# Designed miniproteins, single chains, continued (4), part 47

Each design is a single chain, and the fold is of that chain. pLDDT is the mean over its residues in the fold that is shown.

## One batch from the design tools (miniprotein)

Design m13713
Fold by ESMFold2-Fast:
Structure m13713 (fold): chain A 61 residues (1-61)
Amino acid sequence: MSPVEKLLEEVAKVAKTLSEEDQKKLLAVTLRELHRMDRGEISVEEAIARIREFVEELMKK
């Protein structure tokens, strides 16, 4: 499994525990960072780190 596939599994699992509003926010951030990675603006590692940081912030409440 690629690092991106593993991240998407983690995101899907976390999304099930979140409100609809937070699920939309998580999806928006995930797509934004993956799009930046696809355009070569950020590394795969940076995209994964940014998405994980956002997940952690959402889970703190």
Scores: mean pLDDT 80

Design m13714
Fold by ESMFold2-Fast:
Structure m13714 (fold): chain A 66 residues (1-66)
Amino acid sequence: MTLVITTSLDPEKAIALTLKLLGDPNLSVTKVGDDTYTVNTSLSPEEAAALIKELQSDPGISVTVV
């Protein structure tokens, strides 16, 4: 599964998000733009849905499933 994450976060929140994503061994994170990341994941649909819900709880984060 591939997630496209677009952010409008301040620098401290952006660093925290990046460290959170890089800290998950089931996620492969690639920066594709200044505020855009592509995340490839081996998570189950349920685990991916939980991650998306968590990320979308921040209004500065938008997630699209590919």
Scores: mean pLDDT 79

Design m13715
Fold by ESMFold2-Fast:
Structure m13715 (fold): chain A 61 residues (1-61)
Amino acid sequence: MIEVVGLVMRSMALDEDGDKEGAVKDLEEAAKLAAQQGDYETAKKLSERAEKKYGVKIELP
């Protein structure tokens, strides 16, 4: 849980710094970790955010 939040926060910081690729990578890792921990609601929200904001499709396990 706490690691997923940390990845989301770092993703936001990277996006503000103009590192969109780094931001996407952190969102993808956060979504996969959330799904792996059984938090599919958070995983779906993060996946949708990546698709809507960056146009990147995250494949959940």
Scores: mean pLDDT 79

Design m13716
Fold by ESMFold2-Fast:
Structure m13716 (fold): chain A 80 residues (1-80)
Amino acid sequence: SLERRVARELAIAAIEMGAAYFAKKYNPEELEDIIKRLKETIERLKQLADEVAGTDPELAALLRKQIEEMEKLIKELEKS
């Protein structure tokens, strides 16, 4: 289902975000690749938000809010 796809991609984004924070401090050689994968997951989440908007606009709005917050965190990860 669409909801299952959203849940899966959100879980992947959470794992990738955690990996990026860990890599920034302890394994910086992996950081660029992890951020690239995280950005790919975010793009899939944006597409899912658009798909959800037709059936559940409240869920789409919440998902877009989470995407915006994740993009802010990615920008902070890319600094220094």
Scores: mean pLDDT 86

Design m13717
Fold by ESMFold2-Fast:
Structure m13717 (fold): chain A 64 residues (1-64)
Amino acid sequence: GIDEAVAALQREGDRLIARVREAGGDTSEVERLVQQALDAARAGDFEAAQEYFRKAVEEARRIL
């Protein structure tokens, strides 16, 4: 359900943020995008959640 999807997204977001932090990068932008993805997922807007999460991954790749 939505709760399981949100929990899975939270775990993936936490891993992404941890990788950026371990690399010595600024996590602020990635954290903001992950939070927007989680908020969208909680609202049932999985298209927006996927787009925000994609942006978080792109930002992390810029740092990593």
Scores: mean pLDDT 86

Design m13718
Fold by ESMFold2-Fast:
Structure m13718 (fold): chain A 92 residues (1-92)
Amino acid sequence: SLEEKIDELVEKVRDPSVQDIDTLLEIAREIGRLVQEHPDLPVDLLKKAREAVDEIVRRLAANPQATPEQLLEAMRIREGVDDALRAAEARR
């Protein structure tokens, strides 16, 4: 179910019609939560999560309605996912 949850969240971000700031932030928060709670996540799932939060940050940065605080929140989530991915790759 954890792999399925991450894949579901990633698929939501792959939809280019998903532009709503609140929806993008909710997806980013859920990805960040799952990554933080599961330090044993496979590298391939962490890479998918990283790509999804990176895309969320790109969409928020391109949206003139997104506040600096909302963008910063998404960027912090991306940093947390990046840290988890680097740690997982280092454990090899």
Scores: mean pLDDT 86

Design m13719
Fold by ESMFold2-Fast:
Parts: C-alpha cells; structure tokens; sequence
Structure m13719 (fold): chain A 82 residues (1-82)
C-alpha cells in the first residue's frame, strides 16, 4: 500500500539520518529526519510525522546541533501541530 511504502521510506531515512549523526554530519541528519517526516505527512500520517521530528530533535540536541538546526525542526513541529 501507499502507506506501507511511506513507512518503509521514512524508516530508511531515519536510519540514514542516525548514521549521518554518528559520522558528525548534523545537517545531513536533520535533512533526513525532515524528509522522513514530510513523507509521513504526505501519506496522511501527521502524528507519525510529529513523532519522527520529536525523535530527530532529541537526537540532534544530544549531538549538540547548532541552534539554527534545532529552530528549523521546532518550526516544522509547530506547523504540523496546527
């Protein structure tokens, strides 16, 4: 199904994002987490998109991501919670 394909793609992006984070690529990780959330939102799963961004935000903060990166994710979370 379209939803199952979206979940598979989002999970793959989250795994890739965590990999980027382990390699010190904060911006690459943020981009992957945002893309994963966007895929879930487009599939009609706003709660799934929120969950992805919340997990990504936690991981980015733990990795010491710059404030600008944190703010971009927080703005996306705010939009999704409208």
Amino acid sequence: SEYQQAVSKAVGLMIRGIGHLLDGDIEGAAADFREAARIMEKAGDTEGAVRILELGLKRLKEAGAPEEVIEEIEEELRRLRE
Scores: mean pLDDT 89

Design m13720
Fold by ESMFold2-Fast:
Structure m13720 (fold): chain A 70 residues (1-70)
Amino acid sequence: SKVVEEIKKLIEQAIEAVKAGDWEKAEELKKEIGDLYTENWDKLSEEEKKEIKKLNDEFIDAYYEALEKE
């Protein structure tokens, strides 16, 4: 799905942003991810939701690890 690929790319960009210390960009990307996920919730399969959740879990780990560096 194009939507799934877009969400995954945004999450990957958010991971890069937090690792770079670009918190403003990370927050903007978090909002975009949330908006896309919510808007397309009923169009996503259970498998696609699992893929997004797995990548989002990686983002959460990176987010908290980056916070510890400050």
Scores: mean pLDDT 83

Design m13721
Fold by ESMFold2-Fast:
Structure m13721 (fold): chain A 59 residues (1-59)
Amino acid sequence: SKENEEIKKKKEEMRKLFERGLQALRDTLAANAAGLTPEQRDNLEHGIERLEKAIEKYK
């Protein structure tokens, strides 16, 4: 139905948003690893883990 199509589309859009955010965090970590404090690195790694878990819910 149209409603089911809208739900599927919203899930796909949310997944793509999380995937973009995940890639941005990974790129930031990779590009700035040497310049990050241990606390900043830990916070980025935790952010990555949280987004990975969020993406799993929308697969």
Scores: mean pLDDT 80

Design m13722
Fold by ESMFold2-Fast:
Structure m13722 (fold): chain A 96 residues (1-96)
Amino acid sequence: MLSEEEIEELLKRLKEIDPSLRITLFADPEAAVEFYKERLEEHPDSAGLWLLLGLQYLILGRYEEAVEAFEKALELDPDNKLARFLLEVARRKLEE
Protein backbone atom coordinates (compact mmCIF):
# COMPACT_ATOMS: atom_id res chain seq x y z
CA MET A 1 0.00 0.00 0.00
CA LEU A 2 1.22 3.54 -0.74
CA SER A 3 1.95 5.74 2.29
CA GLU A 4 -0.25 8.78 2.99
CA GLU A 5 2.65 11.03 1.87
CA GLU A 6 3.06 9.07 -1.41
CA ILE A 7 -0.71 9.34 -2.05
CA GLU A 8 -0.62 13.14 -1.44
CA GLU A 9 2.35 13.58 -3.83
CA LEU A 10 0.60 11.38 -6.44
CA LEU A 11 -2.62 13.44 -6.22
CA LYS A 12 -0.64 16.70 -6.53
CA ARG A 13 1.14 15.39 -9.66
CA LEU A 14 -2.12 14.16 -11.21
CA LYS A 15 -3.71 17.61 -10.71
CA GLU A 16 -0.66 19.21 -12.40
CA ILE A 17 -1.26 16.96 -15.46
CA ASP A 18 -5.05 17.48 -15.43
CA PRO A 19 -6.28 20.43 -13.30
CA SER A 20 -9.91 19.27 -13.75
CA LEU A 21 -9.16 15.98 -11.96
CA ARG A 22 -11.24 15.27 -8.85
CA ILE A 23 -10.53 11.84 -7.34
CA THR A 24 -10.76 10.73 -3.70
CA LEU A 25 -7.98 8.14 -3.31
CA PHE A 26 -8.34 8.05 0.53
CA ALA A 27 -11.72 6.26 0.41
CA ASP A 28 -11.79 2.48 0.95
CA PRO A 29 -9.78 1.39 -2.11
CA GLU A 30 -10.78 -2.31 -1.74
CA ALA A 31 -14.49 -1.38 -1.92
CA ALA A 32 -13.67 0.99 -4.81
CA VAL A 33 -12.00 -1.89 -6.74
CA GLU A 34 -15.20 -3.97 -6.42
CA PHE A 35 -17.33 -0.97 -7.47
CA TYR A 36 -15.27 -0.22 -10.61
CA LYS A 37 -15.06 -3.92 -11.58
CA GLU A 38 -18.87 -4.15 -11.45
CA ARG A 39 -19.22 -1.01 -13.60
CA LEU A 40 -16.66 -2.36 -16.10
CA GLU A 41 -18.83 -5.50 -16.61
CA GLU A 42 -21.44 -3.15 -18.19
CA HIS A 43 -18.92 -0.72 -19.79
CA PRO A 44 -15.69 -2.65 -20.56
CA ASP A 45 -14.64 -0.04 -23.17
CA SER A 46 -14.52 2.87 -20.68
CA ALA A 47 -10.92 4.12 -20.50
CA GLY A 48 -11.91 6.29 -17.51
CA LEU A 49 -13.17 3.31 -15.48
CA TRP A 50 -9.96 1.35 -16.22
CA LEU A 51 -7.94 4.41 -15.10
CA LEU A 52 -9.91 4.66 -11.83
CA LEU A 53 -9.60 0.89 -11.19
CA GLY A 54 -5.83 1.10 -11.77
CA LEU A 55 -5.56 4.01 -9.32
CA GLN A 56 -7.23 1.91 -6.58
CA TYR A 57 -4.88 -1.02 -7.28
CA LEU A 58 -1.89 1.37 -7.13
CA ILE A 59 -3.00 2.70 -3.72
CA LEU A 60 -3.44 -0.90 -2.46
CA GLY A 61 0.11 -1.82 -3.61
CA ARG A 62 -1.30 -4.26 -6.19
CA TYR A 63 1.13 -2.98 -8.81
CA GLU A 64 0.82 -5.79 -11.42
CA GLU A 65 -3.00 -5.32 -11.50
CA ALA A 66 -2.51 -1.53 -11.63
CA VAL A 67 -0.19 -1.92 -14.68
CA GLU A 68 -2.75 -4.14 -16.45
CA ALA A 69 -5.58 -1.66 -15.78
CA PHE A 70 -3.54 1.35 -16.98
CA GLU A 71 -2.41 -0.56 -20.11
CA LYS A 72 -6.09 -1.27 -20.85
CA ALA A 73 -6.94 2.42 -20.35
CA LEU A 74 -4.18 3.38 -22.84
CA GLU A 75 -5.36 0.71 -25.32
CA LEU A 76 -8.77 2.43 -25.28
CA ASP A 77 -7.42 6.03 -25.13
CA PRO A 78 -3.78 6.20 -26.33
CA ASP A 79 -3.54 9.99 -25.82
CA ASN A 80 -4.53 9.86 -22.13
CA LYS A 81 -1.72 11.69 -20.28
CA LEU A 82 -2.96 10.57 -16.84
CA ALA A 83 -2.95 6.88 -17.85
CA ARG A 84 0.59 7.19 -19.31
CA PHE A 85 1.89 8.88 -16.15
CA LEU A 86 0.20 6.37 -13.82
CA LEU A 87 1.45 3.39 -15.87
CA GLU A 88 5.04 4.67 -15.44
CA VAL A 89 4.48 5.12 -11.67
CA ALA A 90 3.05 1.57 -11.34
CA ARG A 91 5.90 0.06 -13.41
CA ARG A 92 8.52 1.78 -11.23
CA LYS A 93 6.81 0.50 -8.06
CA LEU A 94 6.68 -3.03 -9.51
CA GLU A 95 10.48 -2.88 -10.12
CA GLU A 96 11.17 -1.85 -6.48
Scores: mean pLDDT 77

Design m13723
Fold by ESMFold2-Fast:
Structure m13723 (fold): chain A 58 residues (1-58)
Amino acid sequence: MEEELERLIEEAKERIATLDPVDAIHLAAETVKEAEKRLGKEAGERLGKELYAHIMSL
C-alpha cells in the first residue's frame, strides 16, 4: 500500500512539473480521486496535501 502511494505521488509530481498551474491543479484533483478509490480516503488526503504543496511551490 505505502509503496503504491509513494509511486503514485512521485509520478504525479513529475507530471505536474511539466504542466501549467491550472492543468497541474486538475491533475492533482483527479489523482486524489483515483488514490481514494484504489487506496482509501486517508491515502487520497495525504496525496492531495503533498501535490497541492508541490504546486504552491511552483
Scores: mean pLDDT 78

Design m13724
Fold by ESMFold2-Fast:
Structure m13724 (fold): chain A 117 residues (1-117)
Amino acid sequence: EITLTESGGGTFSVGSSVTLTATLSGDLQFVFELSWFARRPGEPERFVASITRAGMTSYAPEVAGRATISYDAAAKTSTLNLSNLQPEDTAVYYRAAVSLRYPPEVVWGEGTEVTVV
């Protein structure tokens, strides 16, 4: 089983930067994609960024140019750097790991809260 532990949340000033980190553990052999999602109170989950096993990255338009996603296979950590924080970035940020096992499964982390003031 795969577990995800997120850290780096807190309260941040408008225009500052945050680094969110997810540590992965368990059976990672079938994990092909790692993604970050954000959810604001009363809203559905929004895609933020992803990185595949091949190193391909994807970013939501709202964070393109402000976000950088990375994965360190040796440390089993993935980071999301988000710069020039806006009040709209206030959300709970969740890590998702997508597995190639049948049936394909998505493992979600517990989330970390980011507040921008």
Scores: mean pLDDT 77

Design m13725
Fold by ESMFold2-Fast:
Structure m13725 (fold): chain A 88 residues (1-88)
Amino acid sequence: MKAKQEELEKRVIEIAKELVETKDKEKAKKEAEEILKEELELRLKAHPDTPQELVDEAKAKIEPIAEEFAENLEELKEALEEVEKEKA
């Protein structure tokens, strides 16, 4: 489970780097929605007794979070550039 989540986190960083170059907010939103859905499925698999109300609430938050991610794409770009400086 945890190893799968770490793989998703690495994929988020790679996608973010590509999206920063394109400045395509619509694509960024769509990619973020897919990643958030995968993360939710992993969490539900780990906690199958999660109440349906919490599941519905989490699903309802996916699109707004993805939109916020896309709107903050420029801030994400600056954060990624800083991370690359640390690694280089």
Scores: mean pLDDT 67

Design m13726
Fold by ESMFold2-Fast:
Structure m13726 (fold): chain A 70 residues (1-70)
Amino acid sequence: NKARELYEKGLKALEEQRYEEAVKLFKEAIALLPRDDPLRAEALFNLAVALYKLGRVEEAEKLFKEAEEL
């Protein structure tokens, strides 16, 4: 599953403090996931975490609102 592979690589990037790479990987995973896939909510949450780490707070808050629309 390509989406899960990208998500797991994003988690590793986040753990290694490669926040820009984590953002890219989570966005790519989300693009491959159906709107109702539970993994999409997890990917959105971790994308928001990576954005907070980069100081991109407004973008992170927007993603949490989008996750509530599931």
Scores: mean pLDDT 83

Design m13727
Fold by ESMFold2-Fast:
Structure m13727 (fold): chain A 59 residues (1-59)
Amino acid sequence: SMEDVVEELMRRTGLSREQAESVVRALQSGDPVIERNIQHDLGLSEEELAELRRRVAAA
């Protein structure tokens, strides 16, 4: 669920709930520039970003 994605982001990255919800909304936009910025800011690998995108799409 979307809630599970938000909670996992908070657990893995230390983001607040508001910040994690913002990241999820940004990924839902499908904007590659926004996705690259999230990847860089959170220190995610390409595989980790792809996994996060799949989880957001499935929620």
Scores: mean pLDDT 79

Design m13728
Fold by ESMFold2-Fast:
Structure m13728 (fold): chain A 75 residues (1-75)
Amino acid sequence: SEIVVEYLAGEEELAAERLVKALLARGYQLTAPESLKGTLGMGDPVKDRILELAARQLGFGEVFRVRDQIVLVEA
């Protein structure tokens, strides 16, 4: 299944908080920030910033595995 989070450029912190809440609610394990980027296949600087902020909120060194596709949608 998909985890869908709406974002606005300039509100990346709010989008990151929503993403963190969704991931924690599903009980998944995250890898380093690069692994979250790989889940999206992005290289988009706004989406990459949201993933970076989400990873920081999840405790800086934790390894977490994400099974669902993360989809960031510009609102």
Scores: mean pLDDT 64

Design m13729
Fold by ESMFold2-Fast:
Structure m13729 (fold): chain A 63 residues (1-63)
Amino acid sequence: MTEEEEKAAYQEVVATNRADPAREIPGEKARLAFRYAIRYALENHPLTPEQRAVLEETLARLE
């Protein structure tokens, strides 16, 4: 999977939830959205070394 696919999934999940919060989100799409959010946090947020390690481990588990 590409980072572009993960970003697209994140944007779709956000748009869907804004339109109808009760609408079911497919699990695969939710997983891709979560991967994008973690990558974004790792690149754009000031994280402690401990916080970074936890997020990197979590990302590795989302295959």
Scores: mean pLDDT 71

Design m13730
Fold by ESMFold2-Fast:
Structure m13730 (fold): chain A 67 residues (1-67)
Amino acid sequence: SKGREILEEKIEEVEESDPEAARILQKLLEFLENGGDPEEVERLLTRLVIREVLTPEEAEVIAKDML
């Protein structure tokens, strides 16, 4: 899925520079694979947009693949 591709790419980009963002991205990847609470997914995506790790457009693609 395109959402998975974005998450995997962003994890590689931020794992050294922003370990907290990498942890949140890993949590979203886990939710994409196994399912998760939609409200928690939306909160985590919003946090990554605020941190400028994801664009709003990238967050929408991920949300569409998960919700």
Scores: mean pLDDT 84

Design m13731
Fold by ESMFold2-Fast:
Structure m13731 (fold): chain A 76 residues (1-76)
Amino acid sequence: MKKKLEELKEEIKKLEEKIKELEKKIKELKEELERAKEEGDEEKAKELQREIEILEGLIGIYRGLINLLKKRIKEL
């Protein structure tokens, strides 16, 4: 049982690291989106907004997985 607990904790850590990478990417894309809006590049702004939405969706999925893994740990 202890080995399974350690594996679940390691998976959570990896997902948290993935979320941090995605949050950094979203921050960069949001800065690029502001520039595109200032330049009047509507097509680039739409593409950047779409990328941001996809990455925010991925963060939601990873947070859901972390919650599921934390629930499994609590049940051990």
Scores: mean pLDDT 84

Design m13732
Fold by ESMFold2-Fast:
Structure m13732 (fold): chain A 95 residues (1-95)
Amino acid sequence: GEEEARKAGEEAAKAAGEAGKSGGDDAAGGAAGAAGAAGEAAGRGAQGDREGAEEGAEEGVAAAAEAAAAGGDAEAAERAAEAAREAARRGIEAG
């Protein structure tokens, strides 16, 4: 339900934060973008906006990759990308 989508978005935000921890301000910026996109994906999916949920997941994946490229933790960035996709999926299931 909507509660599960919200929790998935929160988990994605935590994973994104881990990706940004060791890369300085640019990696932290990418991590914040990934967290925001994941939350958006979950929320839009829960409102019945499947296209918006899928777009948010792709933005979250791209932002996580940018965090890794900026010197962040590549393994944490991969987890953040997966969490963003899960947030979108949970949102779509709730909508």
Scores: mean pLDDT 79

Design m13733
Fold by ESMFold2-Fast:
Structure m13733 (fold): chain A 64 residues (1-64)
Amino acid sequence: LVGEEFRATAVIPATSPDELTLRPGDVFRVLEVLPDGYLLVENLATGERGLVSLEAVRTYAERL
């Protein structure tokens, strides 16, 4: 997962200030795998960083 790039296939909404909203077509890179099933990611188009649920990535993103 760390260093892997994904494309969002659906909206992944932020539910807290530490989370990143991803929209369909957004390409993001995994920077860190955290406990509790969260990933620290960077949106490659905007440079924004934040947390995304691992389960959301498994369901709503495709690996590049």
Scores: mean pLDDT 82

Design m13734
Fold by ESMFold2-Fast:
Structure m13734 (fold): chain A 67 residues (1-67)
Amino acid sequence: SEVDEKANRLGVRAVLLAAEGRDEEAIELLEEVAKLGHYDGLRGVADTLARLGRPRVAEHARELAAK
């Protein structure tokens, strides 16, 4: 669906921003993914961020997914 495509695009962009050290911007996009109700996607993004060595953003994604 269009909502699934949007959530996926936001998640990918958040990972790229976090990889560039732009953690606050990444967090804002993850909050948008949460507003779309894509909690399973947030868990996947959190795992990816943790593996990339971005623990603060990963923790925030997990917190959002815990709703």
Scores: mean pLDDT 84

Design m13735
Fold by ESMFold2-Fast:
Parts: structure tokens; sequence; C-alpha cells
Structure m13735 (fold): chain A 67 residues (1-67)
């Protein structure tokens, strides 16, 4: 479900070491514009900070689930 995808996105961002302020910002994006937009934004942000490739792959798989 979209709600489960949102919760998983927040979990992955915490695992990547993003700040709680940044995580809350993406959670607000998910609430306001949809989980897909939040996932796209998180992928861009995490790639820029050099997040683990396995973590990025899990985010890409999650994005495919929400389409």
Amino acid sequence: SLEEAREELLRLMREAGLSETTIKSFDLVAESTGVENALIGALIAMRRRGADPELLERLEELLKEVE
C-alpha cells in the first residue's frame, strides 16, 4: 500500500543517516504530493550524499511498487 511504502521510505532514510528534519520534510512531501514524489526526491538526495548502493537499489524497487 502507499502508506506502507511511505513508512518504508522513512525507514530507509533513517538507515541512510538522514537528519530527522530532512526525513520529516520528505514525509510532508509524501503527504502533500504523494509517496512517488517523495521517493524521487529522496533518491536524488541520497545519491548526492553518496548513500550505499544497496540502499539506493531498495529505494528504486520501492518506487517501482508505487509506480
Scores: mean pLDDT 82

Design m13736
Fold by ESMFold2-Fast:
Order: C-alpha cells, then sequence, then structure tokens
Structure m13736 (fold): chain A 86 residues (1-86)
C-alpha cells in the first residue's frame, strides 16, 4: 500500500468537509493542521490531490483573505509548505 495512512487521510478529509459545510472555522483549522502533518513528507502530487479541493471549497465558504490567513497559520504550526501554485 502507500507510505502514508490513506484511511486516516480520508477520515480527516471527511471531517474537514463537514467543518466547511457547517462553517466551523475552529474545526477546519484543527483537522487541516492534522492533515498537513500527515502529508508534509509526501510527494507534491499526493499533497495537491487532497489539499487543492479543500482550499478551493474553503475560499467559497470563508473567502480568499480568510482562507489565506488560515493556510499561513497551519503552515507555521506544522512547518508544512504547500505546493507552489495552489
Amino acid sequence: GPAYDEEKVKKLVEKILEALENKDKESFVRYLTELAELLKNEPASVQSKYLVPLVQKAKEVFGTEETVAILVEVMKKTGFNLVVGL
């Protein structure tokens, strides 16, 4: 199987999508931080597969400025750098 825990990633994605549906910023930040920690050492293709759809939906829910602020916070907490061009 893959090097990362694919089932744990899928469960976190489901929780993030639920947080976005409920406009729950605190849960979104928490679960996105956990997802970033799981994916930080994975190839850029794996990172973008999961993170790009979530970032796009977050922009629709919270707006671009707030979403960028959240991503900067998550990157600072995890040491994760998102793929250039997200």
Scores: mean pLDDT 80

Design m13737
Fold by ESMFold2-Fast:
Structure m13737 (fold): chain A 80 residues (1-80)
Amino acid sequence: SLVEEAKKLVEELKKAVEEGNIEKAKELIRRLGEVAKQLVAQGDHLSALEALKEAVEAAKSNPELLEEAKRVTQEVFEFA
């Protein structure tokens, strides 16, 4: 399911951030944004919000990742 995919992407993002793999973390944030857009399109705004909130939280220690996570969050909800 999209919810399970979002949860897995959040877990992989947390691991990539912990490992200092910024390129992988950015890719995972972008993929999570695409899954979140699909969740919103299906009317599951809560799951999309929770996943993106966790992505922003995971990204807080790195300014570049935080900027990307905030940008993706804005894109998802501005398009909804």
Scores: mean pLDDT 85

Design m13738
Fold by ESMFold2-Fast:
Structure m13738 (fold): chain A 62 residues (1-62)
Amino acid sequence: KKYTREEILKAIKESGLLTEEQIKKIERLLKNKKELSEEEIREILRKAGATEEQIEEILKRL
């Protein structure tokens, strides 16, 4: 299954787990993407400095 940029950003913001700066980095990484797989979302969250536990909690919200 794939998720839109808007769905991903909503899940991140609702989780409250990431800093404003981490969210800004993710917004930039998502800029040219319409939809992403779970694996692509994991990679982007990891690049933004999210911990593995934070990544799993955000993915559960999708």
Scores: mean pLDDT 83

Design m13739
Fold by ESMFold2-Fast:
Structure m13739 (fold): chain A 98 residues (1-98)
Amino acid sequence: SALEEARADLLAAAELIEEMARLAEEAGLEEEAERLRRLAEEIRRAAEEGDFERARELLREAAEIVEEAYEKTGDRRLVTLSVAAQLHAVAAEIHLEL
């Protein structure tokens, strides 16, 4: 149950990273969009395999790319989605401690 909840939170974070990639692509940031899509796929894989440490590391990498995309676009939705993804990561960590 706790492991399933942690996995669900990390999978939700990966879906938010995909949404951020879509926003980056719509803004013409093809390189950032492709990097974010690859990270979302790797986060999903890590979460499914139970490698929660790797999933959290990849989420940190995604946050750096999103900051770069935000600096280029000014689209505050990128910041909002990034915060939401990090909250899911924190929820996953809390589930693993219970």
Scores: mean pLDDT 86

Design m13741
Fold by ESMFold2-Fast:
Structure m13741 (fold): chain A 103 residues (1-103)
Amino acid sequence: APAVQQLVTAQVALYRTQQIKKADAEIEEIKKEAEKKGVSQEELDKRIVEVLSKVLQEIDEYEERMAEEAARSEAQDVDALLAEAAALSKQLEDEVKALAERR
């Protein structure tokens, strides 16, 4: 049923959001260290790319795992999972907006 595909999509989107938030925290720490040490923009960019590459790898692995789980089980409350994913996406959007308004 289409509900199974929507469940996988929602789970992947939710995990992606969590991984991006984790990466953002790590990138901010890298930026803070770079500012203290006078690191070049090229070195800073290189470190950021390394963090992002690792996150993309973890997301790809999770997507494969969720596809297998969806094939094994029947989802009885897809609406609740979609609502949870939507709430998390809105929370991230609100955080991004707050950062823009701080400037």
Scores: mean pLDDT 73

Design m13742
Fold by ESMFold2-Fast:
Structure m13742 (fold): chain A 81 residues (1-81)
Amino acid sequence: MEELLKEANEHIRKADQAVREGRWDEAAEHYTKAAELYEKAGLWRQASIAYRGASTAYRMAGDVEKAEEFDKKAEEALKKA
């Protein structure tokens, strides 16, 4: 659990930095990895937030289909929280 949380938090920091630099594809990748790690840790609320981060990043990158996919993942995670 401790290892998963540490890795998830590192990916959130990298995603936030990528957002600040306008690297939306990298931000989406890091938010997605963080969300998957939060799910493995049973932290469904944090996973939902991270999936929403990925959705926003994909939308900013112009990938509307991916944005919709990750909005759905965020809703599914939130139902488990």
Scores: mean pLDDT 86

Design m13743
Fold by ESMFold2-Fast:
Formats: structure tokens, sequence, C-alpha cells
Structure m13743 (fold): chain A 65 residues (1-65)
């Protein structure tokens, strides 16, 4: 279903933006974005030995709208 693919891509773009904001806030050395499930992405920002994580997620019903 094309709408599901578009919703997933929008969630990924949102997760990437959240990662960039997190990196700027903490001055991170690296940022990774992982897909946990169909509607959940995890953003991991690392600064030396410090790790900061943020989860971006949306209800499946809203992702299909």
Amino acid sequence: DEKIKEARELLLLRAKKEGEELAKKYGADSVEVEQVDETTFRVIATKGDEVFTKTTHGPILEALL
C-alpha cells in the first residue's frame, strides 16, 4: 500500500530531524537512526562516553491517515 510507504518515509524523515536537533543540543560526535518497528524509530546520539537516546513513534492509525 503506497500510503503505508509514504507514512513510513515521513516517520523516518522526522526521526532524522530529531537526530540532528539532538546532536546540536548535546554537541554529539555521531548520530544513528534505527527502525525498531513499523511506526517506531530510535535516535542515538553519542558524545565520547555519553549516550543520549530519543524515540520517535506514532500510532499506526495516524500513520495510515
Scores: mean pLDDT 70

Design m13744
Fold by ESMFold2-Fast:
Structure m13744 (fold): chain A 57 residues (1-57)
Amino acid sequence: LEEEVRRLEEEVAELLRRLKEALADPNTPQEEIERLKAELRRREAELRAAYERLLAS
């Protein structure tokens, strides 16, 4: 569980970095921004679920 949480934290951090870069570039397509936001929300939900499992252990 701790290893899974660590991996998800790293994935969320990477997606946040990519999203910030995309938002800073006015030439980034809206489709790419929306895709990154959707992926970030998905990973954040997985991380939240992993925290809940860790607390239940």
Scores: mean pLDDT 81

Design m13745
Fold by ESMFold2-Fast:
Structure m13745 (fold): chain A 85 residues (1-85)
Amino acid sequence: MAEEALARADETLAVTDEIRAQLAALSPQVADLPEYQAAVDAIDKAKDYAARARKDPSKAQDYAHQAGQAANQAGANLQKALEKL
């Protein structure tokens, strides 16, 4: 359902905001790591897909799914950056 997909997109935005806050707290220790930049890029992709889910209801489920995948990539790269501290 489109309504459920939009709820998932909102959850993804909350998760990406939390990951971004954690990345900011780790700066400057990890800012030069490629994993840090990969996490930032993944957050930006997740937010873009979440916005697209709201704009195009006919593709909302697909975009919400892509946003979730991007958020998972952001979390994975955050963990890799933490391992290099």
Scores: mean pLDDT 80

Design m13746
Fold by ESMFold2-Fast:
Structure m13746 (fold): chain A 80 residues (1-80)
Amino acid sequence: SEDEEKYNEGLKYLSQGKPEEAVKALEEIKNPTARHYYELGLAYAALKKYEEAKEALEKSLEIDPNFAASRQLLEELEKV
């Protein structure tokens, strides 16, 4: 799907240390899942956009309250 292609593009940019391009790709996902919001949170955190990162992680947890990776990252960002 187009969403899967954008997700894979975002992950590729994150692996290459290109968080701005990763955010752009991940924001184009039309029906984001908890995992999509988690990866978007990682990309924002890499840019030091901590408020946007926290918002993405909170949206992840609204979709899946048991998404441990988003909860853990959100707790770490609250220390910044």
Scores: mean pLDDT 88

Design m13747
Fold by ESMFold2-Fast:
Structure m13747 (fold): chain A 75 residues (1-75)
Amino acid sequence: GFERARRAVEEARELEREAREAGNRKGALGAGVGAGLAGIGLGVGKIAGDGEFAARMAERGLEAARAGVERGELA
């Protein structure tokens, strides 16, 4: 559970970095928000002792990061 959550946070942060390096500023901001949400999900899951909750919330943050990058590319 927690390892999946950590991977989702890392992937979201990588998406933010890639968007920033590509000059996709809007996508980088969206990915940064998604990465932050994924990190919060991991943190809350750790406090609750619930690895499945952590993974689910972090994966939702990663989905938000991906959507942010795509929207930045369309703008």
Scores: mean pLDDT 81

Design m13748
Fold by ESMFold2-Fast:
Structure m13748 (fold): chain A 68 residues (1-68)
Amino acid sequence: LEKRLEELAPVAPEDLVEEARRLLRNIKELEEKIKKSTDPEEIEKYEKLLKSSRESLEALVAEMERIA
């Protein structure tokens, strides 16, 4: 997804690229929080958010490909 986003960034609408990059930053932040967390409830919460964020990024990349 990250490499595909960077390939599409030059040709996709700027607003979609900005949203995708924000989602990617959130994904990386969540991965880091999971790695550092020792609380099982926090880990479960972050894993659910991570899954949702990844699905959102995948959908947004697909929309960029459709438009480009």
Scores: mean pLDDT 81

Design m13749
Fold by ESMFold2-Fast:
Structure m13749 (fold): chain A 74 residues (1-74)
Amino acid sequence: MEEAEKYLEKGKTAFEQEDYETAIEWYEKAVKLAPESKVAAEALRNIAEAYRKLGKYEKAEEYEKKAKELEEKL
């Protein structure tokens, strides 16, 4: 749990530095470490936002849906 939160925080730091590709990598690690969790839901939303910043709108929509589905079952 705590390790997944650290990966989420590293992703947020990369996002703030406009390193969206690195942010996605950290967020994906958070999701893998703690699937079906509120941390994973937040990471999935942040991945969607990072993909929007990169102009990858189809991927952004995919991750937005994943985040919403996870949030609804938590």
Scores: mean pLDDT 83

